# Ledger of designs, part 113: designed miniproteins, single chains, continued (2)

Each design is a single chain, and the fold is of that chain. pLDDT is the mean over its residues in the fold that is shown.

## One batch from the design tools (miniprotein)

Design m7925
Fold by ESMFold2-Fast:
Structure m7925 (fold): chain A 86 residues (1-86)
Amino acid sequence: PLDRLLTPEEIREMAEGLKEVYELMGWKVEIREYYDDGRLVVEVRVYSPATGEEIVYRFVEGMTISEYLEELNKEAEERRQRRREL
């Protein structure tokens, strides 16, 4: 598969998508945008008031689509590993 760089608009759209999904689940979402070394960074902080869990996703301008998918999957996998079922 071809791997391409994400644009600032695409990472913002992805952050908004995460916000909509988590808010539908009753989580609180905070999105912060800033520049680091001239690249846009978008942080999505999601917090569950029911469980007290917090997850921080960080998307950077110039990430590949594969790196974006790995970021999403890494958080899910690490959470699954912490709560392994036998």
Scores: mean pLDDT 73

Design m7926
Fold by ESMFold2-Fast:
Structure m7926 (fold): chain A 70 residues (1-70)
Amino acid sequence: MKIEEADIVVALLEIWLAIARIDKKHNVPIPKEEIERLRKKATEWREKYKDNPDVVAAAEDLLRELDELS
């Protein structure tokens, strides 16, 4: 079994989303610079892998969570 690059991208986006949700639940402030970095990366990967519905969905979920925090 060969892991595709897109599979790693989905996993990273989902991990970042989970961390953002945990931080929000525990009232841990996320630095503005980190929010901007994650937003940029999610947008970049959503565009790069636009034909991969799993990447698009994961990136959009992360972007929605980050919008609530900024």
Scores: mean pLDDT 81

Design m7927
Fold by ESMFold2-Fast:
Structure m7927 (fold): chain A 74 residues (1-74)
Amino acid sequence: SLKAIELSLPLLTDPDPLVREFALRILLSVEIPEELREKIIELVLPLLTDPDPEVRELARELLLKLLGEKALEL
């Protein structure tokens, strides 16, 4: 759902790690339109160095999903 994506993006910078985890889980559970892929990658990349280990792992999984799909287009 586009609405779920739009609502989750500001949560990626929330001071509460549980809120950031929730946002990443939403993004992992939905199909991300191609036009939003690069924007989401840019927002998620900094989370690879997040202080919360679960946020880092979820960010890695999401980036692999998004970048893996893009690699198949080559």
Scores: mean pLDDT 82

Design m7928
Fold by ESMFold2-Fast:
Structure m7928 (fold): chain A 65 residues (1-65)
Amino acid sequence: LDEKAKEAAEKLYKGGKELGSLLGAEVGTQFSRKEAEEFGKENGLSKEEIEYLAEEGERGAQEGA
């Protein structure tokens, strides 16, 4: 994974955690996945990298709830 993708994963994990705390696990997970897809599309990330970002955001949302 690129260093950029790793940094994004940490940000999405933390963002997911906040979203999970505010919105609950399901809604927080949806927002985190959307953010991962948006970031990946804008930065030309691979499908596998985008999936990794989405998984980290989901993990954050579940822990934050």
Scores: mean pLDDT 78

Design m7929
Fold by ESMFold2-Fast:
Structure m7929 (fold): chain A 71 residues (1-71)
Amino acid sequence: APSVVLTDEEYARARAAFALVDPDGSGTVTPAQLKAILRALGKNPTDEEIAAFTGPDGTVDADALLDAWRA
């Protein structure tokens, strides 16, 4: 398991970024939006990493976003 623990500040930042790209409150984002969020948070994810966090319906939920940021 990834050993990285987010601070309350970092967690709040991740949630705020998610909310900006999910304005309808569906609880999911597209792979392209996930890539944009992670880049805004200072990450440089590959397309393969984004695909690994994408659900079977082609969307990414908030838990997958947090796991991608911790990775």
Scores: mean pLDDT 72

Design m7930
Fold by ESMFold2-Fast:
Structure m7930 (fold): chain A 72 residues (1-72)
Amino acid sequence: SDIEELEKKIEELERKIRELRERRAALEERLARHPPTPEELEELRELEFELGVLEGLLGIYRGLLNILKKKQ
């Protein structure tokens, strides 16, 4: 079922977003305790970019799931 496959993709994205948010929170906690290095700022930017992409994709997949459920 396309719906079941899409639900699995949504669950995978939700897990990945959770992992990245936890990594970002840990990095922000470290940055609160010392002056940031350029490498740490780059890591933060990469995490924020990846989160933005995945959150956007999650929104698209949730939208598609809602459309498919309405047309059943």
Scores: mean pLDDT 86

Design m7931
Fold by ESMFold2-Fast:
Structure m7931 (fold): chain A 86 residues (1-86)
Amino acid sequence: SKTEEMYKEILELLKEKNTDTLSVSEIQEILEKYGLELVGSPSSSLSLEEISALLGEWALVEWLKENNLPVPEWVENYVNSWIRKK
C-alpha cells in the first residue's frame, strides 16, 4: 500500500543516517512523493514512534475511505492537523 511504501522509505532513511529521528524537511520530502504535506509538528524533528503513529492514523483514514466506510470527523480533523493531501 501507499502507507507501507512511505514507511519503508522512512525506515531506509533512518537506517542510512543511523538515527531514530528525522527532520521535518526529510519527512516532508518523502510525503511529497505521495502527494502529502506535513502541516503539524511539535518540533523540527520526529521520532520513529511519532512517525509510525501518524502514518498508522493516516492508513486507517485511507482504508476507511477506500472501503466507502464513514470516517469520524474528529479522526479526520486530528489526522489533517498533522498530514494532508497537497
Scores: mean pLDDT 76

Design m7932
Fold by ESMFold2-Fast:
Structure m7932 (fold): chain A 66 residues (1-66)
Amino acid sequence: SPEQVQLQIKKDVLTVMANSEQYLIDHLKANADKLDPDVLDKMIADLQASIAALNAQVAALQQRIA
């Protein structure tokens, strides 16, 4: 249905956003020796919280599609 198509597009966008934030975490970890440990830990924690929120939204949208 047209409604299911809209939900799928929204789910895909949020999935790409979560994947992009994971790439940022990987980049931060690769450069951990060049950063203040407290700044690094805070940035990773904030990104992990954001990914968890995005994944929760994706799961909710998937339930509405199914």
Scores: mean pLDDT 90

Design m7933
Fold by ESMFold2-Fast:
Structure m7933 (fold): chain A 113 residues (1-113)
Amino acid sequence: KLSGVEIIRGYAELLIELLRQGVFDPEEIEKRLLEFAESIKEHLTPEQLEDLKLAIRGAATYLRAALAAGRDPREALRAVGIGLIEHLGGLFDIPAEVREEIIEEFTRRVEEV
């Protein structure tokens, strides 16, 4: 079974890959994040999977609103990534120190692209 940390790191890596590919379309991002959820569903309880799917839809909704408001696409995607890491950290009972490390690494990698 994948750990909560491995799942969160997987989402961070997926978002960095989408950023490298220049993908900022909220519908495509939502699709890719939901496909990843389906690929790992055997490692989640039904309740965790439902929560994850709702969090992904919320993230896509935020991204769409931010882009419509004229926010920079990279900054909007960074905010989405941080929010998703924080939400999943709570969902999987990940210690605050570990969540902070994942957020720091994600933020650094966003700035480097």
Scores: mean pLDDT 87

Design m7934
Fold by ESMFold2-Fast:
Structure m7934 (fold): chain A 91 residues (1-91)
Amino acid sequence: LPSDEEIREEARELGFSEEEIAFIVEVYRYLAEHDPELAANPGFRRLLMQAAAMRLAGASDEELREWLRKRGLSEEQIELILAAIEAAEAA
């Protein structure tokens, strides 16, 4: 499972800002704790990172759900990402 430092490097390589990276790491921590198998999936992490950046840009829960559905995520996977984002915002 990637460390916080490895996730920071991955997000930086994908072009995220330092503010986005800080938020992404908090969202990732929740995912790693609750679903380590999905946290190990690079494709799922990429969608989580993009969803986190969209939230920082002001995206609503409804906009995130619609975007993630278009990316082929299940409802359980969508709600897991939203829960991770909400937990990161509360931290």
Scores: mean pLDDT 89

Design m7935
Fold by ESMFold2-Fast:
Parts: C-alpha cells; sequence; structure tokens
Structure m7935 (fold): chain A 106 residues (1-106)
C-alpha cells in the first residue's frame, strides 16, 4: 500500500504555504505547513487547509491539527480517506499558524 499526501495552507491575505509531498508505504508520516495568522491582534482570520490524498490499495487515516504561535490547538479533524481533496477552514488569531497533517495506513 502507498499513500501520497500533499498539504497546502492558505491565509485570507493570499499567503500560501505548501509542504513537500510525503509518500508513505509503511506506518505513519507527517507533513507541516505554516502561514501567518491575523495581522490584527484583536481579530481572527481564516486559514484554509487543503489536504490532497492518493491511496494505492485501501484507505488511510488522516489527522489534521492546527496550532497557534503559542502551541495551542485551534482545530483537530480526523477522517478516513481514499483518493481526493479535502478542504477545511480554521479561524486563527495573530501570529504564525502551524498546520500538521498525520497520515496512517489502514
Amino acid sequence: MKVTLRVTAEGDDGTVSRASPVEVENGKAEASAMVPGSSDPNKLTRVRVTVEVKVEGGKAKITVEVYDAQGNLLAKKEFEAKDGTYEFEVEAPAGDVLVRVTVELL
């Protein structure tokens, strides 16, 4: 079984960060992308997370975790994936926003 994972994070200001594509043939792997959050410390901004998954034989478990600059968890999504593109929006405060995606073969 082989899974290819691509992760893109996009800020509402148009900033785009892409993780290097990750290929998993056994076990688990992680990909991360980072974008700036809100430019106004009193306002939230939207960060769009796009996860592209290609699975050769079977399915994968995907975990998406989004953190603020202090390491606080803003959002967590878990799902089973076949081939496809999955999109999520997360409200984020000021500072850097880290998107971490874990893939596990099922």
Scores: mean pLDDT 80

Design m7936
Fold by ESMFold2-Fast:
Structure m7936 (fold): chain A 93 residues (1-93)
Amino acid sequence: MDEALERVRESMRHLGMDEETIERYLEEMREALANPEDPEQQERLRRVLAELTLLAARHALAQGVPLEELRALAAALAGVDPALAAEIEALIA
């Protein structure tokens, strides 16, 4: 529950994102997770995760993070959002 969001926070820090940006995205995710029965909130969660992931990938590239780290992120997302995973792989190809 809260543990999953802490893992996301740690991943964003590892990718070099700043704390203010991390807290903003985590707050949006917490709001959507608090409303699982709301299809609009669930769609928003999916969009937020996609935007966050692309932002993190671009930021990581700018910080010189190893490409294998970004490939691992894309692989982890392939089961949830294969289109986003493919876009990240295209970004680092």
Scores: mean pLDDT 73

Design m7937
Fold by ESMFold2-Fast:
Structure m7937 (fold): chain A 97 residues (1-97)
Amino acid sequence: HMTFTATGKAGPDGSYGEGGTGIVNGKQVPAVAASYNGKATMVSAVDEDGNGLASVIDEDGDGTGPARVVNAQLGRGEGTITGDSDGNAVGTGEARP
């Protein structure tokens, strides 16, 4: 079981943008965001080597609302993403097997 929050700014459509900050199980980690059509659609918490710890993915692609949480170690879960047309995003969620 894992809970997290991540904040980031997405780059141009389909690219990872500027680094952000995440909290995973109470520990601060780097985070990144990616966008599609100018809206943030994914925020990922990453470890110091850039490996994914957890991602919040907006499945409808509008940059806000319910999202899927994916964790490489624990499986899948539910979350929420809030983004804007400037590529700023906040993702929160929990994941478990």
Scores: mean pLDDT 63

Design m7938
Fold by ESMFold2-Fast:
Structure m7938 (fold): chain A 72 residues (1-72)
Amino acid sequence: METITGEVDGVKLTLEKVSEVSYHGKDENGNPIGATLTSETTATLINNVTGEIYELNISNGKATGTLVGKAE
């Protein structure tokens, strides 16, 4: 899967595969985001502007997420 799309807390995400475990992309506000796979169906997403950290569940090329923290 080359591209993952999703939504977390009403914000749309687009992520593109850059390695076997890493995805980079942007949210709908243009903020750069990165995701690292923690399993075949889960990933950790970081918003590099807001510092928000999400745990993603991935199914059929789509991700849903829960806010789990904030890095600053």
Scores: mean pLDDT 78

Design m7939
Fold by ESMFold2-Fast:
Structure m7939 (fold): chain A 80 residues (1-80)
Amino acid sequence: SKEELLKEFFEWVKQMIENTKSKEDYEKALKEINEKVRELEKQLSPEDGIIVRVQAIAFITEIWVKVENPNAPIGKLEVP
């Protein structure tokens, strides 16, 4: 199902974030995430494909900040 595919993707990305410690790990993660997103987009509606792509960009950004700027403050957006 769509829900199962998305859950599997997010759990896989979470593991990749946890295991990414170096620039080499980041470059590998970037490639693998891009390939997985392309595969999922073929199976999803255009709207769900956009959601997956936006989430993937957010995850890639999180990995990049962690590797390139491990001490950079990620501002907490306080949502009321």
Scores: mean pLDDT 72

Design m7940
Fold by ESMFold2-Fast:
Structure m7940 (fold): chain A 56 residues (1-56)
Amino acid sequence: STYGETATLRVVSEEVDGKYLAKVVEESGPGTKPRTIAEMEVDKPMKDVSWSELLE
């Protein structure tokens, strides 16, 4: 999490307009929907990964 408020940052990819977008999503708990906080265009779909894995 960014500030440790029981939130997890994850990166997921979606196909949009024939291209792939990696979305950074925040999940705060089981009753919370993922919130997209950033997007970036990528060449291919990324697997569902944690933010810490990308910073490695």
Scores: mean pLDDT 61

Design m7941
Fold by ESMFold2-Fast:
Structure m7941 (fold): chain A 59 residues (1-59)
Amino acid sequence: MTATLVLFREEDGVAVPVGQRTAPLDEARRLMDEAAAQGLGTVLVERVDGSWHVVEVRE
């Protein structure tokens, strides 16, 4: 199963989207750890039965 990871950078107090990746859930969580180490915020979402569900947020 795949999840979508959205990456954000903070600029002047505003969250600016800088990238999006689709990966298996376990890999997506690993990518969140890498993004956090680079000072990026992340939102992990999964699509289940046609609906988007937020799995995890890191700021």
Scores: mean pLDDT 76

Design m7942
Fold by ESMFold2-Fast:
Structure m7942 (fold): chain A 76 residues (1-76)
Amino acid sequence: SLKEEIRAFLKERYPDLPDEVIDKIADAIVEYLEKHPELKGNLELARLLALSAIHYMETYGLSVEEAIKRIEEELK
């Protein structure tokens, strides 16, 4: 599934991230893509969104939910 591919990607690139954080990022991205059917199943975009979420979390100290909202604003 898309969620499992995002989780595998994040675990490989960020092995020190807790599974709970990885799950929240994967779930939020899947939910975002479900709201945009034209983008559903785009693994490259899903990976980019995951990287952007981590960047916002690390740079600004945002929660997963806040980072996803920031990305949604950037994609307007």
Scores: mean pLDDT 79

Design m7943
Fold by ESMFold2-Fast:
Structure m7943 (fold): chain A 96 residues (1-96)
Amino acid sequence: MVENLRRAERLIAEGREAFKAGDLEKAIALYEEAARLAPGTATEAEALANLGEALAKQGKLEEAKEYYTRALEILKANGVKSKRVEELLKEIEEKL
């Protein structure tokens, strides 16, 4: 479990660098792998939120909303509040 979480965190960091470089396809792939390695954790929620941001940047707003919603559900299950993910979900809902 700990090794998978560390790997997921590294993949999220690499995905953020790809996102900043404008490589949305690479960012999405890295975030998907990170989410797969950390199921049910706050790290999965972070990966799903970042995946949603990359999809929103591609104009895939309905898909982005789905991932933000899943991220919030996981965070609530873990007793964590995220204003960032709540704000991202609100912004997407205003664009839909």
Scores: mean pLDDT 85

Design m7944
Fold by ESMFold2-Fast:
Structure m7944 (fold): chain A 83 residues (1-83)
Amino acid sequence: MEKEKKEIDELLKSKSPEAKKKLAQKVLELLDRLDKDPNDKVARELALYITEKLFPPFAKKHSDEERLEFLKTLRPVFEFMAS
């Protein structure tokens, strides 16, 4: 998980169109894993980490379950970014 978190940090830091697309693809992969198994501990932790990094004010005020549901509602945005 530390390696994956560092990869997310690097993608967020670069801000290139390619990095944004790759980050969106990783979010979609994590959401697909959580749709298949909501108790996938690795996918949950990485999805929560991304939510914290992308939406810090929201993440500070909301539970883990609320943060995951919010990320799921943004699926169409990530699909657009990944295209």
Scores: mean pLDDT 82

Design m7945
Fold by ESMFold2-Fast:
Structure m7945 (fold): chain A 76 residues (1-76)
Amino acid sequence: EVKKAIEEIVEIIEKNKDKPAEEILAEIYDYIASLDEKVKKEIEEILDEIVEKMEPPKSRKEALLAIKEKLKELLK
């Protein structure tokens, strides 16, 4: 469910670290779009909260890596 969705988003970012940020984002969006509406809404709220609390990133890839670390904290 929500925890598994967070784990999958973290895995998408981790396995695709060498790919362009746009490609990683496309894979994340495709995954989120495949989720049940309830889980999708919770994931969207979690991501919004992480982004709101983030320091300004230097690049889109840096933003993705920061989001990954925040999501990993939620899994502990």
Scores: mean pLDDT 77

Design m7946
Fold by ESMFold2-Fast:
Structure m7946 (fold): chain A 65 residues (1-65)
Amino acid sequence: VGLTPPLKISGEVARHLGSKADLDGDGTLDRADSEAFGQLLQKADRDRDGVLDEEEFNLLLKLLK
């Protein structure tokens, strides 16, 4: 659906998230890894408008520690 805009994340953070979501450690995301990644992004989007605020982004980074 094109009505909900995608989440905005810097390339460095996206790479870090991709590494965390890659459960098999081969640098490739499986379907299950992709689902886990999507859930993390959705949790960071607290107002659920499809856009990450600075505070939501920082919360996501803390979650990944």
Scores: mean pLDDT 53

Design m7947
Fold by ESMFold2-Fast:
Structure m7947 (fold): chain A 87 residues (1-87)
Amino acid sequence: SIAEKIVDTLLEAGVSLLDLQSLVYFLTFGLYTPKSKEDVIKILEEYGERFFRLLLKLFQESQPTDPKLREALEKVIEILKENGIEV
C-alpha cells in the first residue's frame, strides 16, 4: 500500500519508530498516538487522503528545522506525487 511505502521510506531515511510516532502525532494534531509500526500504517490507511493533505499542508506552510524529518517529508511528498495524488 501507499501507507506501507511511506512508512518504509521514513525508516530508510533514518527516522526511528519514536520519530514515526511523533510524526503521526504531529501530522494528526495529536488525534492519534500510534504504539507500533503497524499502528502507523493502519492510521495512514484509515485516514488516507486526509492524512496526505495534512502532510502537504504542513510541508508547504511550515518548513521543519530537523533535517532528518525534512528529508523524510520530501520523500513522502515525492511518493504521493508519483502515485497521482494532487500536490
Scores: mean pLDDT 70

Design m7948
Fold by ESMFold2-Fast:
Structure m7948 (fold): chain A 98 residues (1-98)
Amino acid sequence: MMEELARRAIEAAEAGDEEEALRYVQELGRLALADPSERAVRLLVEVAEHMRRQGLLEVAAFAYRVASEVARQLGREELARRLLEEAIRLYAEAQARA
């Protein structure tokens, strides 16, 4: 079901519905944390990049932060660090634009 939630999140973002996009990303993150996998990390990163392109920087940062936690649970410490750095950078960009 993660792929369906990712698709719904992207559709909501393209429609300009930031709250709906965040809701789907939160549910996707919950499932990813419950069943950690390389596929879940890649899917969260793909969603984060779509959110970034739509200007939803806080939603993108959230998705990267969850991807970092999933990567950490998989023992991928260096990947987790890089994903967390992307999340921090996107939060900083969101603050600068506010």
Scores: mean pLDDT 88

Design m7949
Fold by ESMFold2-Fast:
Structure m7949 (fold): chain A 58 residues (1-58)
Amino acid sequence: MEEAATEAGKASREGNPDLGAEAVQKAGGDPDFGRGMVEAGYLAGNPEDAASGAKAAA
């Protein structure tokens, strides 16, 4: 879980949505919900939101 959240945050900072979406899916959460949180994170330029979303999704 921690690894998935960290990867999602890093992917958000790098602007790579594919890595962010995969990290959320690997966390075992709802990919639609988690992906939305990760996407919102890098759209806002706030990787912390993406990491929190990935963690909460699981």
Scores: mean pLDDT 58

Design m7950
Fold by ESMFold2-Fast:
Structure m7950 (fold): chain A 101 residues (1-101)
Amino acid sequence: SKEEREQLIRSLVTQAELEAEARGIDVSGLSPEEKILLLVRILAEERVARGLVPEGVDPSDVTEVLRALAKEFGIPVPEDASPVEIALLIERHLREELLKS
């Protein structure tokens, strides 16, 4: 729904702002979409640093790293999905898993 999408966007923006604050990055001039793209980059870089990127995935391609993460969770991702759309799919999955525990 539109309400669910807005709630997922708000959750990702909040996470992005917290991660940026922890790293000393000023995000006050960024749009919600730009904040989510920053969060996506941070998450991809953390997965690379931890050696969690599968063989055959380009660690410099943020979209490929996120697709690999979505695949680990069993999330079907459309071929034309943007990094923001993939982040929304992952956030929805994590929210659903928290409700099951």
Scores: mean pLDDT 84

Design m7951
Fold by ESMFold2-Fast:
Structure m7951 (fold): chain A 67 residues (1-67)
Amino acid sequence: SAKQKIDEYENKAKEAEKKGDYPLAARYYFEASQLAIEAGDTERAKEYFKKAVEYAEKARGQPLPPP
């Protein structure tokens, strides 16, 4: 389900955060945000997008994950 995929990407983002992998955390939060938009969950989408932007800023100077 869409909810399961959103929760999966959120968990992956949190694991990347714990490892200090900010580029990967930003990517997973961005994916979670897009899935939340598709599911019609605007509130969760905004939350994930905010985290994606924050971690993208922290990622400056680290290698970006592949597209």
Scores: mean pLDDT 82

Design m7952
Fold by ESMFold2-Fast:
Structure m7952 (fold): chain A 109 residues (1-109)
Amino acid sequence: MEELIRELVEAAREALSTDPRLSEEQIEADVAALEEVLRAIAASPSSSISKEELAALADRHPDSVTVAGLYHYIMERFSSRSSVSKAEIAEAVEQITAELRARLERRNS
């Protein structure tokens, strides 16, 4: 889990670093928020997390682009479910990171 969190956080940092409008401080604050959320999820004894628990975690970081992206992805992709697995959350972080890179590339065109 520790290595996976590190990999996901670094991927998010790389994606945010492609945005010339973001300062280094803003990028570090955003990835720190994502890391706190992922560590809280990893610390849960359950193999899954409820959408209510995820919403509470996201509410602690209202200015984080990556945390907001994760929350909205989970709410849309798993709309019929009350909970998601830790593996599905890792996949969601990968997907929002890829979407963030794609949006920033389109904006530079």
Scores: mean pLDDT 80

Design m7953
Fold by ESMFold2-Fast:
Structure m7953 (fold): chain A 101 residues (1-101)
Amino acid sequence: MYVQVADQYVRRGRQYRDQGDYELAARYYTTAGRFYLSAGDYDSAIRYSQQGIDAASQVSPNSPLLSTGLYTLSRAYERMGDLDRSQRYRDQADRVEQLYL
């Protein structure tokens, strides 16, 4: 179920990216990453969270969408057993979040 929802969000994210709307592209890609993570598709969770991070960086180097993508990367790597990458992405997400109080 989550894969089908994630695929829909990827399609919408790609549409917004192609239109130059990087904020909406980032929102849809980061949401897709979270749904893939919930489905256990860690490769797709990493891929689309990274695309969300890339799109968020086009809007602002300190976007809240950047922390959302980094958090999903952290959780995907944790589930894959890569605790060092998980912790590094978690620390990066926490630093970005502190900028948006």
Scores: mean pLDDT 84

Design m7954
Fold by ESMFold2-Fast:
Structure m7954 (fold): chain A 83 residues (1-83)
Amino acid sequence: GEALEAGEEALRHAHEAVLLAGAGDVDGALEALRRAEEHADRAQAALDSGSETGEERLEAEFALGVAAVAIGVARTLLRKLGA
């Protein structure tokens, strides 16, 4: 469903943001972070709608949770780079 798809996309972009920030690519990391946050917001909105149930809901919540941690890591790395 939408929450799982958006959660997985948020995680993918958040992971990319961490890698780019770690490599010192500030512009690339900021764009990946923006994409991650857009998809995370979409995933959260879908979860809040209550349409996702059972295992798919748990998978979406897990993906979104991991994405949130990765977003935090990317933000911390970018802050250390002066971004």
Scores: mean pLDDT 87

Design m7955
Fold by ESMFold2-Fast:
Structure m7955 (fold): chain A 63 residues (1-63)
Amino acid sequence: MEVEIKREGDTVIATARIGDAVGTVVLKNVSEEQAKKFAILKALQRGAEALRAAAEALAEALS
């Protein structure tokens, strides 16, 4: 898992990468730790959506 954090004034940009899933958040007036957690959550959500879509495609092919 890779996490990149950039700060520009009051704006925090956090990007998390888990395998092929990438989550990016842009937040103001938050801690870098909080932004990191939100980026990781987004990456996990994207990974879960990809797995769900793959499962649905397989189920449709078997029907």
Scores: mean pLDDT 79

Design m7956
Fold by ESMFold2-Fast:
Structure m7956 (fold): chain A 61 residues (1-61)
Amino acid sequence: MDAETEAVKALAERIAPLLRQGRLDEWERVADEFIASIKDPDVAEVARRAARTMLTHARLA
């Protein structure tokens, strides 16, 4: 699998418990911290877009 798919999967695994607990602000912080740790800027951009989509959906639900 490509690095982009693995990064999105790792992000989802890190943030899933926080979404279940309703800790949206902590979830956003953890997502940003993880994305900042990604060395490849193209992979970081894909993960950042995925995180923004997930956060927007969670806040509207």
Scores: mean pLDDT 75

Design m7957
Fold by ESMFold2-Fast:
Structure m7957 (fold): chain A 82 residues (1-82)
Amino acid sequence: MKPKPVELTDEQREKLRRIVALVLGKPTVKDDDDLKSLGITEEKARALQRALEAELGVRASVEDILNAKTIEDLAKKLTPLP
C-alpha cells in the first residue's frame, strides 16, 4: 500500500501558508509561489520543519522541503507525526 500523505483542511492549508510566510520573512505567500524565489535556505528549511511539527503536527524532512518547488508541492510531502 502507498502511504497516504496528510490531507490538510482549508484551515490547515491557511496555517501552512502563514508558517511559510513567517519563516521566510514574507508578509504573504501563495500556494504556487516558488520556494527558492521566496529565499528558502537549509537553515530556513530546518526552522520550517520545526514550525510544521509544533503548529500543524506534521513532519517533513529538510530534503523534502528543499526539493519542494512550491508550497502546494510541500503540502503533498507532509506526513503525520509518529
Scores: mean pLDDT 77

Design m7958
Fold by ESMFold2-Fast:
Structure m7958 (fold): chain A 74 residues (1-74)
Amino acid sequence: MGAERAEEYARRGDAEGAIRAANEQSLELEKQGNILGSMLAGVGAVAGGVGIAVGDNEFGARLAAEGARKGEEA
């Protein structure tokens, strides 16, 4: 569900929400023992933060959502 939430926030242009959802997905996957999935979602959240830092909130939201989705698929 974290990946779905991140995608929903990204569709709304909410980069902060998308990053938060990606971080939640990373923690949930870690609790399930899915280390690769957790790392992928975490990288998405970090990349989303970089997007915000360079002033592209839409790009940041998209990166966070993509990372969360790849983490869930791993």
Scores: mean pLDDT 76

Design m7959
Fold by ESMFold2-Fast:
Structure m7959 (fold): chain A 98 residues (1-98)
Amino acid sequence: REEERRLREEYRKWLDEQGAKMHATADAAGKAAYEQALKENSPEAARVAGWQAHRDAVKKAAEEGIKEASKLPYAEEIKREFENTVGGAEASAAAIAA
């Protein structure tokens, strides 16, 4: 059905957008922390602070992305369809192995 194909395409586009957004947010947070730490510490110590902020921002962005995905009906339905497809493939593989 065309509806299922459309939902999968929208989900794929959404994932790409979320990935790009997460990278941009993490980069911005890392740069801001680096600049802030550079005022108080050596460049070496500031780099460490920047990397920590980058990692923290990635974790936060991922959590926000998951929350937003749960608000989208098609994202949840796509996940269920993938699980059903995997289950079916596993059952078929078991039957072939018999």
Scores: mean pLDDT 63

